# Ledger of designs, part 60: designed miniproteins, single chains

Each design is a single chain, and the fold is of that chain. pLDDT is the mean over its residues in the fold that is shown.

## One batch from the design tools (miniprotein)

Design m1994
Fold by ESMFold2-Fast:
Structure m1994 (fold): chain A 91 residues (1-91)
Amino acid sequence: MSGDLAGLKERLAAGADVNAADELGRTPLHLAAAYGHLELVRLLLEHGADVNAADVYGFTPLLLAEVLGHEEIVELLLSHGADPNAQPRAP
């Protein structure tokens, strides 16, 4: 999926599934958190993004933001009910 903020805003306005996952189970929220797109994270959460969605490796958007040092995104995700104790799953 693209991390393009404008393209995602257009898709969400058209009723696109905010929780649509790619082949690795990554939602738009995972990608926005990983790439440090604070405004995109906020928009996705406003449209009902699952803050605790896990990819095929068990990574949540919060874990990706924490690992990559996106402190403002970590704070935003926690304020929306992200589980700070979520752990990656072993295969």
Scores: mean pLDDT 74

Design m1995
Fold by ESMFold2-Fast:
Structure m1995 (fold): chain A 74 residues (1-74)
Amino acid sequence: MAEERLLAFVERHVARPELARAVLLAWVRQDPNGFYTFMTEGEEAARKLGEENDYSQTEENLAAATALVERYVP
């Protein structure tokens, strides 16, 4: 599921796919909670998280989100 969302995001939103890892890692550093929620639970869940301004789990989500990008994006 998370790998499918990562690849779909790259296809739709990254103009230069060869830069995908760098672009996604920049997003992870800027918003680890939103990134991780988007990739694991989808866009609707990420939008709701943003509305609540919940910064809990930031360190855990940063590590998990980084691992997802490094695992699935070449």
Scores: mean pLDDT 72

Design m1996
Fold by ESMFold2-Fast:
Structure m1996 (fold): chain A 98 residues (1-98)
Amino acid sequence: DLGKQLLEAARNGDVEKVKELLEQGADLSARDENGRTPLHLAAENGHLDVVKLLLENGASVNARDNNGRTPLHLAQENGHQEVVDLLLSHLADTSAQP
């Protein structure tokens, strides 16, 4: 299962494996037992290069896990400031609601 392999590669920060899996058509929307996407797992573990690669390939920056947490929430909780800054740069507006 390419989706399961993508989740593990993102969790481990294996940039080359993520590239290979995306070239094979792995689903960026794959979810683990907690509803976490590859972007959630890369952000939680501070893997900046993987976060950047997933976003460049169209990963949803606003995806929510089973606890309603976004990749930004997980990066903030774990103190990964460079990942936080990158994720914020991809949000249209972080202050105003319509």
Scores: mean pLDDT 82

Design m1997
Fold by ESMFold2-Fast:
Structure m1997 (fold): chain A 66 residues (1-66)
Amino acid sequence: KLTEAARNGDVEEVEKLLKEGADVNDIRPLLEALRNGHKEVVKIILEYGAKALDEAEGNIINKAKE
């Protein structure tokens, strides 16, 4: 689903799927967006990837210290 939305340049659907827990680490949606020149979709996927990594890292660090 995320790969298809990214290929079509559907910014709204991409954002919705990422909010619903679509795998931001799957490189295929990013590659399809790049291949089809959908720069806004590329930006959104990268932004969600950065947020997911930051949140996961913080959660792991805090759990290890408790």
Scores: mean pLDDT 70

Design m1998
Fold by ESMFold2-Fast:
Structure m1998 (fold): chain A 67 residues (1-67)
Amino acid sequence: MTMERIFQSLDQDGDGTVSIKKVKMMLRAMGLNPTEEELKSWDKDGDGTIDFEEFKKMMEEAMRRLS
């Protein structure tokens, strides 16, 4: 599954943003355990959502942690 398809599956409203809580659940499903501190660093706007560009950067960072 591509990043775009993963993002679209999380973006149920079609707003071009996804909630950080849904992102946390997805990362846990991938075998990652992000801390609240890490989640806050990815949510730079503090509104509880991230856009597709921030999502790609976050996923790239998360994939580097998977060994």
Scores: mean pLDDT 72

Design m1999
Fold by ESMFold2-Fast:
Structure m1999 (fold): chain A 93 residues (1-93)
Amino acid sequence: SDEELKKAFEYFDKDGDGYISLEELKELLRKSGLLEALGVTNLSLEEFAELLIKQFDKKEKKKDGKLDFEEFKELVETYSVIEEYAKEVVEKL
């Protein structure tokens, strides 16, 4: 649900600025095992995180290298491995 997804977002938003930073996304990807699940062996965790930010950062006025809640939601809905990890995080809160 959007309520559970917002709890996951707030958990990853460690500085409380309303965005998921590159470093926070790297932690999410590492803990979710997304690169391993996708068989990505030719990119570092940082390179893949940067690629995802470029793909999902859709802010109209500027791309700031961070994901807001709506962009985070699209990321989670795109990758089932991230969705499963986000659910586990919320269950531990």
Scores: mean pLDDT 77

Design m2000
Fold by ESMFold2-Fast:
Structure m2000 (fold): chain A 94 residues (1-94)
Amino acid sequence: SPELDAELLRAARAGDVERVRELLAAGADVNAQDAEGRTPLHLAAEAGHEEVVRLLVEEYGADLTAQDNEGRTALDLAREMNREDVAALLEELA
């Protein structure tokens, strides 16, 4: 559902772990993309939300290799934004 996917992208950016879990359980696409090609994993990583990153990858199999429209992965965004803990987590999960 486009509505569930849009809500998932917003929840991931906000770091709302419970809302992310609810939306994924309701059938939201874990690899949904916004207008810039950013997935929930991209948005959570950019914002520094470790718990959301872990949930997306470990429980729902989010694509670690997904690239946004500028060719950036979630790891690239975490590094660019100096989200050191998230960058370390993404390197461990790869």
Scores: mean pLDDT 92

Design m2001
Fold by ESMFold2-Fast:
Structure m2001 (fold): chain A 60 residues (1-60)
Amino acid sequence: GPGIYQAVKDYEAKSPLELSLKKGELVEVLEDIGDHWAVGRSLTTGETGIIPKEYLEKVE
């Protein structure tokens, strides 16, 4: 669901629609796209893109 998450490992974007992440980076999840993907915004860069949820852990 929406909220603030932290990347648990590095993720390299596989397409222009995806967001690359570094381990420890904070991400605001804006929308869920099914069970495995979400639209997120990096709190470090301000960039938005789709992210695999398995790379994210919810921060309170």
Scores: mean pLDDT 84

Design m2002
Fold by ESMFold2-Fast:
Structure m2002 (fold): chain A 61 residues (1-61)
Amino acid sequence: SLQDRILDLLAERGPQSAREIAEALGVSQSTVSRALRRLEAEGRVVRLPDGRYALASREEL
């Protein structure tokens, strides 16, 4: 799924913007942003103050 691809990318490369994820996965930024909002609602990713997204699944979680 797109969600799994996003999670894999963030695990591999660390925090990424929606634009960077879209470019890496070859999908539109709007599609990525929608998926990121769902993942954030599920507690799977967090939005950083600079607008990048990171995995919520860190050692402290």
Scores: mean pLDDT 79

Design m2003
Fold by ESMFold2-Fast:
Structure m2003 (fold): chain A 64 residues (1-64)
Amino acid sequence: SLEARFREYDLDGDGVITAEELRAVLTARGQNPDVEGIIKLWDKDGDGVIDFEEFVALRTAGHE
């Protein structure tokens, strides 16, 4: 589920994904993420974090 995927990134359980959490999860999986680019592209609210609504919109629209 999207909720389960979101919780994989939301390490603090605060309901948002920070740049540090995104970097930590992707780096642990052997990836080299452009975290700043990801946040800028996907953070529609301009808060510098990815909330659940933004995460759902990204996963739903980008599922090709």
Scores: mean pLDDT 69

Design m2004
Fold by ESMFold2-Fast:
Structure m2004 (fold): chain A 152 residues (1-152)
Amino acid sequence: DDVNAQTEPQPFSITSGGTPLHHAARNGDLARVEALLAAGADVNAKDAYGRTPLHLAAYNGHLEVVELLLAAGADVNAKDSYGRTPLHLAAYNGHLEVVELLLAAGADVNAKDSYGRTPLHLAVENGHEEVVELLVAAGADLNAKDKNGRTP
């Protein structure tokens, strides 16, 4: 008789890919995101790096996909394996309208990644001046120190 033993994926395995919803969100395929959510796809599913579909849409600046995922109950403050939220990733890439939408949805403006960096640190480091102004207006801590004692 065959013994069927299912081993749960290790949280740090690089071999487990994203769900179809991760790929649709990363690509900005709005129609596919809508169809997958209607079919009962888990909006908060995590890939091998702890990333949700919302992380991938925010990183790539896919505004309409971000709106749809948030409306479907995506966790706006989900942390990946590096402690990064969708707001960290949008701020890193300077996606101003996505940053505005995430903040309106209740994103923690002062969330710290595994290096102690806030979204404001990442926006400043990458020269995204309009995102910096928006994060400051939203209550970003100008004196937040990363693990090396550096402020934004």
Scores: mean pLDDT 86

Design m2005
Fold by ESMFold2-Fast:
Structure m2005 (fold): chain A 60 residues (1-60)
Amino acid sequence: HMMTAVATKTNPVDSPAVLAFEKGEELEILKEYSDGMVVAQSLKTGKTGLVGKNDLEIKS
């Protein structure tokens, strides 16, 4: 079962470590860290990067 989330806001910045996304974009959560960060893959773009868990609404 894939753990997915929806972005609650837009992040326009794309960097080597941080994922850019739009509000309402669906992401797959690949790994969670204890500091509140996740590694996620955008289902729209296929890009992978760090996202703050507070920017996401987790679906499962």
Scores: mean pLDDT 76

Design m2006
Fold by ESMFold2-Fast:
Structure m2006 (fold): chain A 74 residues (1-74)
Amino acid sequence: SSAELNERLLEAARRGDAEEVRRLLEQGADVNAADEFGFTPLHYASLRGYQEIVEILLENGADPNAKDDLGITP
């Protein structure tokens, strides 16, 4: 399901798995999917310093201005 793809994308970004991030985006995962805290894949990758994943997400249309539940951008 699309919800499962989005959850897996968030997990892959949180873990630093660049290969799985690419694969999930190719399968139609929403690059701007948000979890229960409003965190997107870009929030997790930026917070953890996963530069390759940050670049992949931005190339796929990630919103660098997306705000989490506290109003924080990636």
Scores: mean pLDDT 85

Design m2007
Fold by ESMFold2-Fast:
Structure m2007 (fold): chain A 110 residues (1-110)
Amino acid sequence: LSLNEQLLLAAEVGDLARVEELLAAGADVNAKEPETGNTPLHLAARNGHAEVVRVLLEAGADVNAKDKDGKTPLDLAEESRAKYAGKVTPEHEAAYDETIAILEAAGAVR
């Protein structure tokens, strides 16, 4: 896998240490998955990985990047929060709330 493909996977699973290593190695923080147009920020936000979202934004991730469906990272975080409401632990629900708050503070718009 390329550095960019590894960054997309690390962001999706919430592997903070691996995200930091790959960014230091020169991975493109705004890399896009060819099929979906998802950036690392989309994947981290969709899965409620709040600390990965922070690191990606600090590295210059485009908070308003759109995937192939025209959805932003904020859109995906809000969809996941709604989809999993009452179906995940309170800690995981809080992680989505924190992720949404981080994205909004960074200038995310709908």
Scores: mean pLDDT 87

Design m2008
Fold by ESMFold2-Fast:
Structure m2008 (fold): chain A 108 residues (1-108)
Amino acid sequence: MADPAARDEYGETPLHRAARAGDLEAVRAELAAGADVNAKDNYGRTPLHLAAEAGHLEVVRLLLEAGADVNAKDNYGRTPLLLALEAGEHEVAELLLEAGADPNAQPV
């Protein structure tokens, strides 16, 4: 197994990359290895931000079950909900709202 704390040139952990790719098995493996579900890359993005923007509904669900901060803000003040809405990922946006996302969490 890859080191769950290892970071690439962008500050991304293996969990960030698995979440962006929609690789549900890799996400499960990284979480089982003790990966920080709320780890931030160099842009302040968590794995949940990347999965939400990419529209990976089941990865979003798994990250939320693992304790992901649904209202985490990146370095630009963007939440996973905002990224899902900007990407047109309506099913992900609905799931995030059900999980307690603030619908008015806009960058100021």
Scores: mean pLDDT 82

Design m2009
Fold by ESMFold2-Fast:
Structure m2009 (fold): chain A 86 residues (1-86)
Amino acid sequence: RLEKYAEVLEKLTGQKLTPEQVLDLFKLMDSNGDGTISYEEFKEVLKRLGLSDEEIEKLIKLADKDGDGKIDYEEFEYMLEELAKE
């Protein structure tokens, strides 16, 4: 499951990521440990991975179902799963 998400991120960023690295990225973005990340933290990490602002906005629209300006781990996982279908 995480292997599939790592493959999607590799395709988007051109970098080979392990499932553990994908989880570590989420933990890095979750700076307060509450299981959610802000839009700013999300954008910063993905931009560091080489995604464009346009791709990041597309991912935010897929992940933030609540519209509360935060993305939880389940929303992040759903986003990666949707990207893997394309």
Scores: mean pLDDT 67

Design m2010
Fold by ESMFold2-Fast:
Parts: C-alpha cells; sequence; structure tokens
Structure m2010 (fold): chain A 72 residues (1-72)
C-alpha cells in the first residue's frame, strides 16, 4: 500500500531531508524481495534521477517500485 511504501522510504531517509541516496535503492528493492540486475538498476536510476545528483525523492521512489522492469 502507499502507507507501507511511505514507511519504507522514511526508514531509508536517515537524514530526514525527503530524499534517499540512489545507492540505497538496490538494498531497498532487495528488502521487498526484488533483485534487479546492475544494468536494470542503472536504467531505473537514470530515468528517475534526471538531475544526476545521486538522490531520489518519494515521487521518484514510487515510480521505481511500480516500474514494469522490476515487476516482471
Amino acid sequence: SLEELRKAFNSFDTDGDGTIPSSDLRSFLKSLGKNPSGGTLGILIREIDKDGDGTIDFDEFLKVVNHPIIQT
């Protein structure tokens, strides 16, 4: 549910700034039972981290979780 995803995001947002490091995305997806390849993860990060700042906000996080590449 959206509430569970928000809780999960907040648990990875250790600084409380509303973003998580893109490097933590793989660990997060693994905690959900997803195991994307490095190539797939790289594509996802490139699509959502448009500014290339190495961080992901909650909206971008939702796009990753619901992306068809990791739902296959």
Scores: mean pLDDT 73

Design m2011
Fold by ESMFold2-Fast:
Structure m2011 (fold): chain A 58 residues (1-58)
Amino acid sequence: MMSEGEIIRKRREEKGLSQRELAELAGVSVGTISRVERDEMTASPENLERIMLALESA
């Protein structure tokens, strides 16, 4: 089963987005995207919602 970070990275790659582009769309820092995708941190519910909405809107 893929981790949350792996799912986010896969979805971002499928849409042709860089980590910077996803961060800009979600309104979070590129460091947040990078750490979440590496499973180095758990995104807050608010940041996770922003990231998922950005992926859906791209």
Scores: mean pLDDT 79

Design m2012
Fold by ESMFold2-Fast:
Structure m2012 (fold): chain A 68 residues (1-68)
Amino acid sequence: AFSDEEKERIFNLFDKDGDGKLSIKELRLLLQSLGLDPSDEEIRAEVDKDGDGYVDYDEFKAMLDRLT
């Protein structure tokens, strides 16, 4: 399990634009760095509820809690 501080650190490492959002591609690369390999469809099913192709920090935390 990850602490909130660890989740924020991991998120920020992949948020290269500093906009507080990850694209599905960036999120997949982040998850692969953690030893996870979900499909883009699985990621979209758990997150991207706004349908904009981006994942905010709250959606990211919820998904990590489901996958780890």
Scores: mean pLDDT 72

Design m2013
Fold by ESMFold2-Fast:
Structure m2013 (fold): chain A 78 residues (1-78)
Amino acid sequence: MNKAAELLGKGKYEEAIKIAEEELKKEPSAGVYTLLGDAYFKQGKYEEAIEYYNKALKLEPGNEIAKENLEKAKKKLE
């Protein structure tokens, strides 16, 4: 996850998504779903961001970051 998070921070969203997808294959986690949501959100792909934030919240309903970013993504589609 740290490697994908570093790429996300550098604005390398496509590379961050590829690494996060590889991490997802090894061990699905709320953190990796949240990171995928963040990557799509930063690309302006709000519908895809919403899907991944919902997946994160299904694994970890108390994930405050995923919850807040989900609401922000929904507002972008209004």
Scores: mean pLDDT 83

Design m2014
Fold by ESMFold2-Fast:
Structure m2014 (fold): chain A 53 residues (1-53)
Amino acid sequence: STEEVRALLKELDRDGDGTVSVEELNAWLTGRGLPPLTDESARALIDTLVAQA
């Protein structure tokens, strides 16, 4: 849902700067015990989440 996507984006952007970087996404994933994504995959996921928010 749009609310779930917005909540995830807020979690990724903990500093409140209004942007989500590949580094922020990979740090979040690694912090949760998940493997990091490639730059291309991370960028595609961020773009998809932002478009749905």
Scores: mean pLDDT 74

Design m2015
Fold by ESMFold2-Fast:
Structure m2015 (fold): chain A 62 residues (1-62)
Amino acid sequence: APIIAKAVKDYEAQHPWELSFKKGDTLIIHEVDPETGLAKATSMETGETGWIGLSYVEIVEE
């Protein structure tokens, strides 16, 4: 099942591979890199896909 996460704070992408999001946005996680603390996610608000910091989100559904 896809991992559903919710942003706990805002983030503005600093690189083209990063995803911008706002607090309260719903993110679908596709891939996790535990060494870097990054995850590949799609924003349900914008439909954009990119890498996010796991410290910026809480897991809601797995």
Scores: mean pLDDT 82

Design m2016
Fold by ESMFold2-Fast:
Structure m2016 (fold): chain A 62 residues (1-62)
Amino acid sequence: PLLVAKALKDYAAVLPNELTIKKGDTLLVLKKVNDDWWRAQLLSTGEVGYVPASYLEVIGEV
């Protein structure tokens, strides 16, 4: 199952393959690449990119 996560804080993308998120955003976790970075999709925009795993809280699954 895909994990649903909530952004705990704002993150501004530094690299082109990173995802910009705002505190309170909902994301689908597509892949846990490593302990520090996850590939996720922002549900509000459909954008996909890498985000710091520590900025996310898993809230469920689909």
Scores: mean pLDDT 86

Design m2017
Fold by ESMFold2-Fast:
Structure m2017 (fold): chain A 80 residues (1-80)
Amino acid sequence: MEEAEAFYGILRVVAGVAAQLDPEAAKLFGKAANLLTEDPSKIEEAEKLYNEGREVAKKHPELQAAMDAAEARFKAEIDA
């Protein structure tokens, strides 16, 4: 639960930034967040979508920075 909740926090932050920069990345992060909302055990499937969004984010330095910041912010909860 805690890892899925932390990852959901990351997804919400990056999806918000992506919605302003790249609709494809926003859709991928949104789909990952929806998977975790429906079933937290699908964290591996959500991570695959997040990684696809990260590849799209390489085109947008602001989105990449937001992803890195969100990951750092929630890492303590994931690593606990």
Scores: mean pLDDT 76

Design m2018
Fold by ESMFold2-Fast:
Structure m2018 (fold): chain A 58 residues (1-58)
Amino acid sequence: MLLVRAVEDYEAKTPEELSLKKGEKVEILEVVDEDWVRVKSLETGKEGLVPVSYLEEV
């Protein structure tokens, strides 16, 4: 199970992106490219795109 967390707050810039709080745990659903992944928040259940650089493995 690929469980990662946000290293800092991320504010969505488009409707396809997901806003995250620092420390929020997410599941990686799909690797879109080298810089972006589609995730599901385990806290809110919301899905969206976030930059890989904002995530770290737990």
Scores: mean pLDDT 82

Design m2019
Fold by ESMFold2-Fast:
Structure m2019 (fold): chain A 64 residues (1-64)
Amino acid sequence: LKVGDVAVALKDFTATQEGELTLKKGEQVVVTEVLNDDWVEATSLSTGETGLVPANFLKVVKTG
């Protein structure tokens, strides 16, 4: 994953802390920041909301 990539959620992720992004399986996001190997910041293409998501929940479908 890198900034500008479009990725799809491989499974549901429910935010448990403020600043995390809740995603449903199949939702697409744009990666806006890579914090480390485990976490990225992304914007949901369905809701427009931005937050932190585990990198391993995402699969790149289009490189930016």
Scores: mean pLDDT 82

Design m2020
Fold by ESMFold2-Fast:
Structure m2020 (fold): chain A 91 residues (1-91)
Amino acid sequence: LHVAAALGDLEAVKALLAAGADVNAKDEAGRTPLHLAAEAGHLEIVELLLAAGADVNAQDKYGRTPLHLAEEAGNAEIIELLRAAGAVDVL
């Protein structure tokens, strides 16, 4: 799921979630698929992961949330979507 979210493979994300993949699984850096999709700017994947129950406030091993990574990437649409979904790490 992490690789599909990072690469923007929407169909692979849909298939993996339908197969019961853990939407909140963490990689070696403590990042969820939502962190990777938000960092990479994949809006449709961010929407799909949030709809599947992704923790919008999940922290990686450095205390960064998906919102922090979206802010670093400068993607206003993803920032607004994460805020609407309950992200609390914003001005």
Scores: mean pLDDT 76

Design m2021
Fold by ESMFold2-Fast:
Structure m2021 (fold): chain A 86 residues (1-86)
Amino acid sequence: GLPEFIKSFVGKSLEDLERAFKMFDKDGDGVITKEELREVFESHGKKLTDEEVEAIIKALDEDGDGKIDKAEFFRALGHELTEEEL
């Protein structure tokens, strides 16, 4: 399962999910890396182990590329993007 911090975004509006994605996507490259995930959690007082980061990526990364794109992030949190929202 997802950490409680990420679970707080489940069932949120598109606007809330976009804010969450931008919070994780610090470089604005359109993907969330393991490093960005770790940094966001550490800024909120939660130090992630390599195993915890890998578990989050595996839960969100359906393509197996080791990165989370916007569609994968939103889908994992219960919001499916339309082609017009991508």
Scores: mean pLDDT 66

Design m2022
Fold by ESMFold2-Fast:
Structure m2022 (fold): chain A 86 residues (1-86)
Amino acid sequence: MEGMTELHRAAQAGDVEKVKELLEELKKRGLDINAQNPLDESTGFTPLHLAAAAGHDEVVEVLLKYGADPDAKDRQGRTPEDLRAA
């Protein structure tokens, strides 16, 4: 769980190198990169939601290349692309 929270933070910060490092670790361990933020029970944001909301296009591209779900919905039914428009 903490590893996924670190991925959420890196994605929101636009730290492309950190995101790549964490995604390679998750891939080796077979962990779900689409996990919702466990510290935010009200929103259900994935790392892709946070990267899109912050406008970090390069992070969004990297997450999608690693299999992040662009159709993942938060608790309000919003996709990462919906948050990018706000």
Scores: mean pLDDT 72

Design m2023
Fold by ESMFold2-Fast:
Structure m2023 (fold): chain A 89 residues (1-89)
Amino acid sequence: GSQQAARIIQQSVRVLQSAAAGATDPDLAEELRRVVDEARAHLAAGDLQGAVDTLERGARLLKSSPNPSFRILGDQIESDVALIKQLLA
């Protein structure tokens, strides 16, 4: 349900926030911060679909990184997004 979806979104946002703080590439760090801020804004507004779309963009950014750890995090967020979509259907 929506409460489970919101909890998973919050967990994925925390992962993205940690990735942004740990990113050595300043452009990637800034893009990840924008994703975090946008996902939080959607979640605060109750727009779970907007939050999901924003997390998909965050996962794509992480998966395009030359850092293997960030690619793994991107795969994890992508899996969380798939689960959120099932909970919202």
Scores: mean pLDDT 88

Design m2024
Fold by ESMFold2-Fast:
Structure m2024 (fold): chain A 93 residues (1-93)
Amino acid sequence: LSLGEKLLQAAFAGDLERVKELLAQGADVNAKDENGNTPLHLAAEKGFLEIVEVLLENGADVNAKDKNGKTPLDLAKEAGHEEIVEVLEKALA
């Protein structure tokens, strides 16, 4: 697996320390899975606020769209993660 693929798995699993480790190793913060999801999409959909913040600090693209045209903000809104919605809206301003 590439570092980007490992980062996608860590973000999906909610493994904050593994996310930090992989980013420190040079993992692409904007890696995409087969559905066009970035780590930021996965963390936002799952409600992992601290992972969302770490990804944003490392230059995650808040405007990235998955295969359905959805941004991380769209997924956070659909999932009802209000704190993540607020963080992502501030990153877009």
Scores: mean pLDDT 91

Design m2025
Fold by ESMFold2-Fast:
Structure m2025 (fold): chain A 100 residues (1-100)
Amino acid sequence: LDEEQIAVLGQTMRELGYKNPTNAEIRDMFRRFDKDGDGTISAAELRHVMTSLGQTPTDEEVDRMIREADIDGNGTIDFPEFLTMMARGIKDTYVQEILA
């Protein structure tokens, strides 16, 4: 993960219930969901990640997140894209912070 992505993911994680996440924790979370090393997360894994971050997403919310990251409709996303997408879809202010 890039420095900018780690900063963004860390801030998103804090708002999702994590307090002061370390760079190692952010990278470890990505590794946990990318067991095969292919860099993708399925809809089911996405829901699990959100639950791990203290959220209780609906199926509709998960589908929206997938659509935002996966324009071609493959049904998978990267973990960094997932957190950025959460910020964009649920916490628009966090995405604006990245863009500003």
Scores: mean pLDDT 59

Design m2026
Fold by ESMFold2-Fast:
Structure m2026 (fold): chain A 82 residues (1-82)
Amino acid sequence: MDENGETELHIAAKNGDLEKVKKLVEEDPSLILVVDKEGNTAADLAVMNGHKEIVEYLGKILEGELGEEYRKAVAEGLKLQD
């Protein structure tokens, strides 16, 4: 985390690194819910920096509307613990 309370997900989203964003979310989905010192999520930083693909990816996960797809993606990751 940097001086602004940013996680690695915030930094990846700010830099437009979609592959890193996806990897971090797969490793720890709770990072999506973390806010920096200004109250911004990684999705907010992606919006501020114009990274449309990251905005769409994180926005779908953050919004309650995606719930089923998000839960399915999380369940796929958890299937390794059968």
Scores: mean pLDDT 69

Design m2027
Fold by ESMFold2-Fast:
Structure m2027 (fold): chain A 71 residues (1-71)
Amino acid sequence: ALSSTKAGMFKLADKDGNGYISAAELRHVMTSLGEKLSDAEVYDMIREADIDGDGQINFEEFLTMMARNMD
């Protein structure tokens, strides 16, 4: 269990190393942590980030969103 930090979770989702993750990648990471979220719940988290409506978030927004929805 090496993917227990928020930075490690983001890196796991960001396979391309471009600094952004999609809703699908976020859902996969949350499921890997034992958090089974519906598509609606994942999209709510993305909407809270709501940077440009493209459905992607960067690392800083990911940390803010995790703080709101987990800790």
Scores: mean pLDDT 66

Design m2028
Fold by ESMFold2-Fast:
Structure m2028 (fold): chain A 72 residues (1-72)
Amino acid sequence: SLDDLRELLLRMGVPEEEAEKIVKEAKSIPGLTNEDIDEIGRAALDAYRETGDPEVAVETAKKKIEELKKKN
């Protein structure tokens, strides 16, 4: 869910304003599914696990959102 995505971003150290912007961008994906939300969250979490950098997690989430917008 979008709430789970927000919570995940916050737990990775993403600032509240940034996490809210990511959630709003995800919400703007036409035909957004729970699978899409999970894919965004997994991509961000994987990037964070590799780097320890919440900024890289945010960039990865934004990239995945743009990819999903192009598919829908």
Scores: mean pLDDT 84

Design m2029
Fold by ESMFold2-Fast:
Structure m2029 (fold): chain A 67 residues (1-67)
Amino acid sequence: GLRAAFRLFDKDGDGTITAAELGTVMRSLGQNPTDEEIMREADADGDGTIDYPEFVTMMARKMRDSA
């Protein structure tokens, strides 16, 4: 699931991943985001990282839209 995929890239155990790691996680889950889409998500947060709760929320929104 999403938690297992996130944990594979959260190597520091901080509960955050970088924009680059976000792209890799999404591709491993069958998504194909562009670097532009990833940067837009990271830029909206302003710190270039994403927390697990934010990641789950984003994935839930994308999955709803793709149904």
Scores: mean pLDDT 68

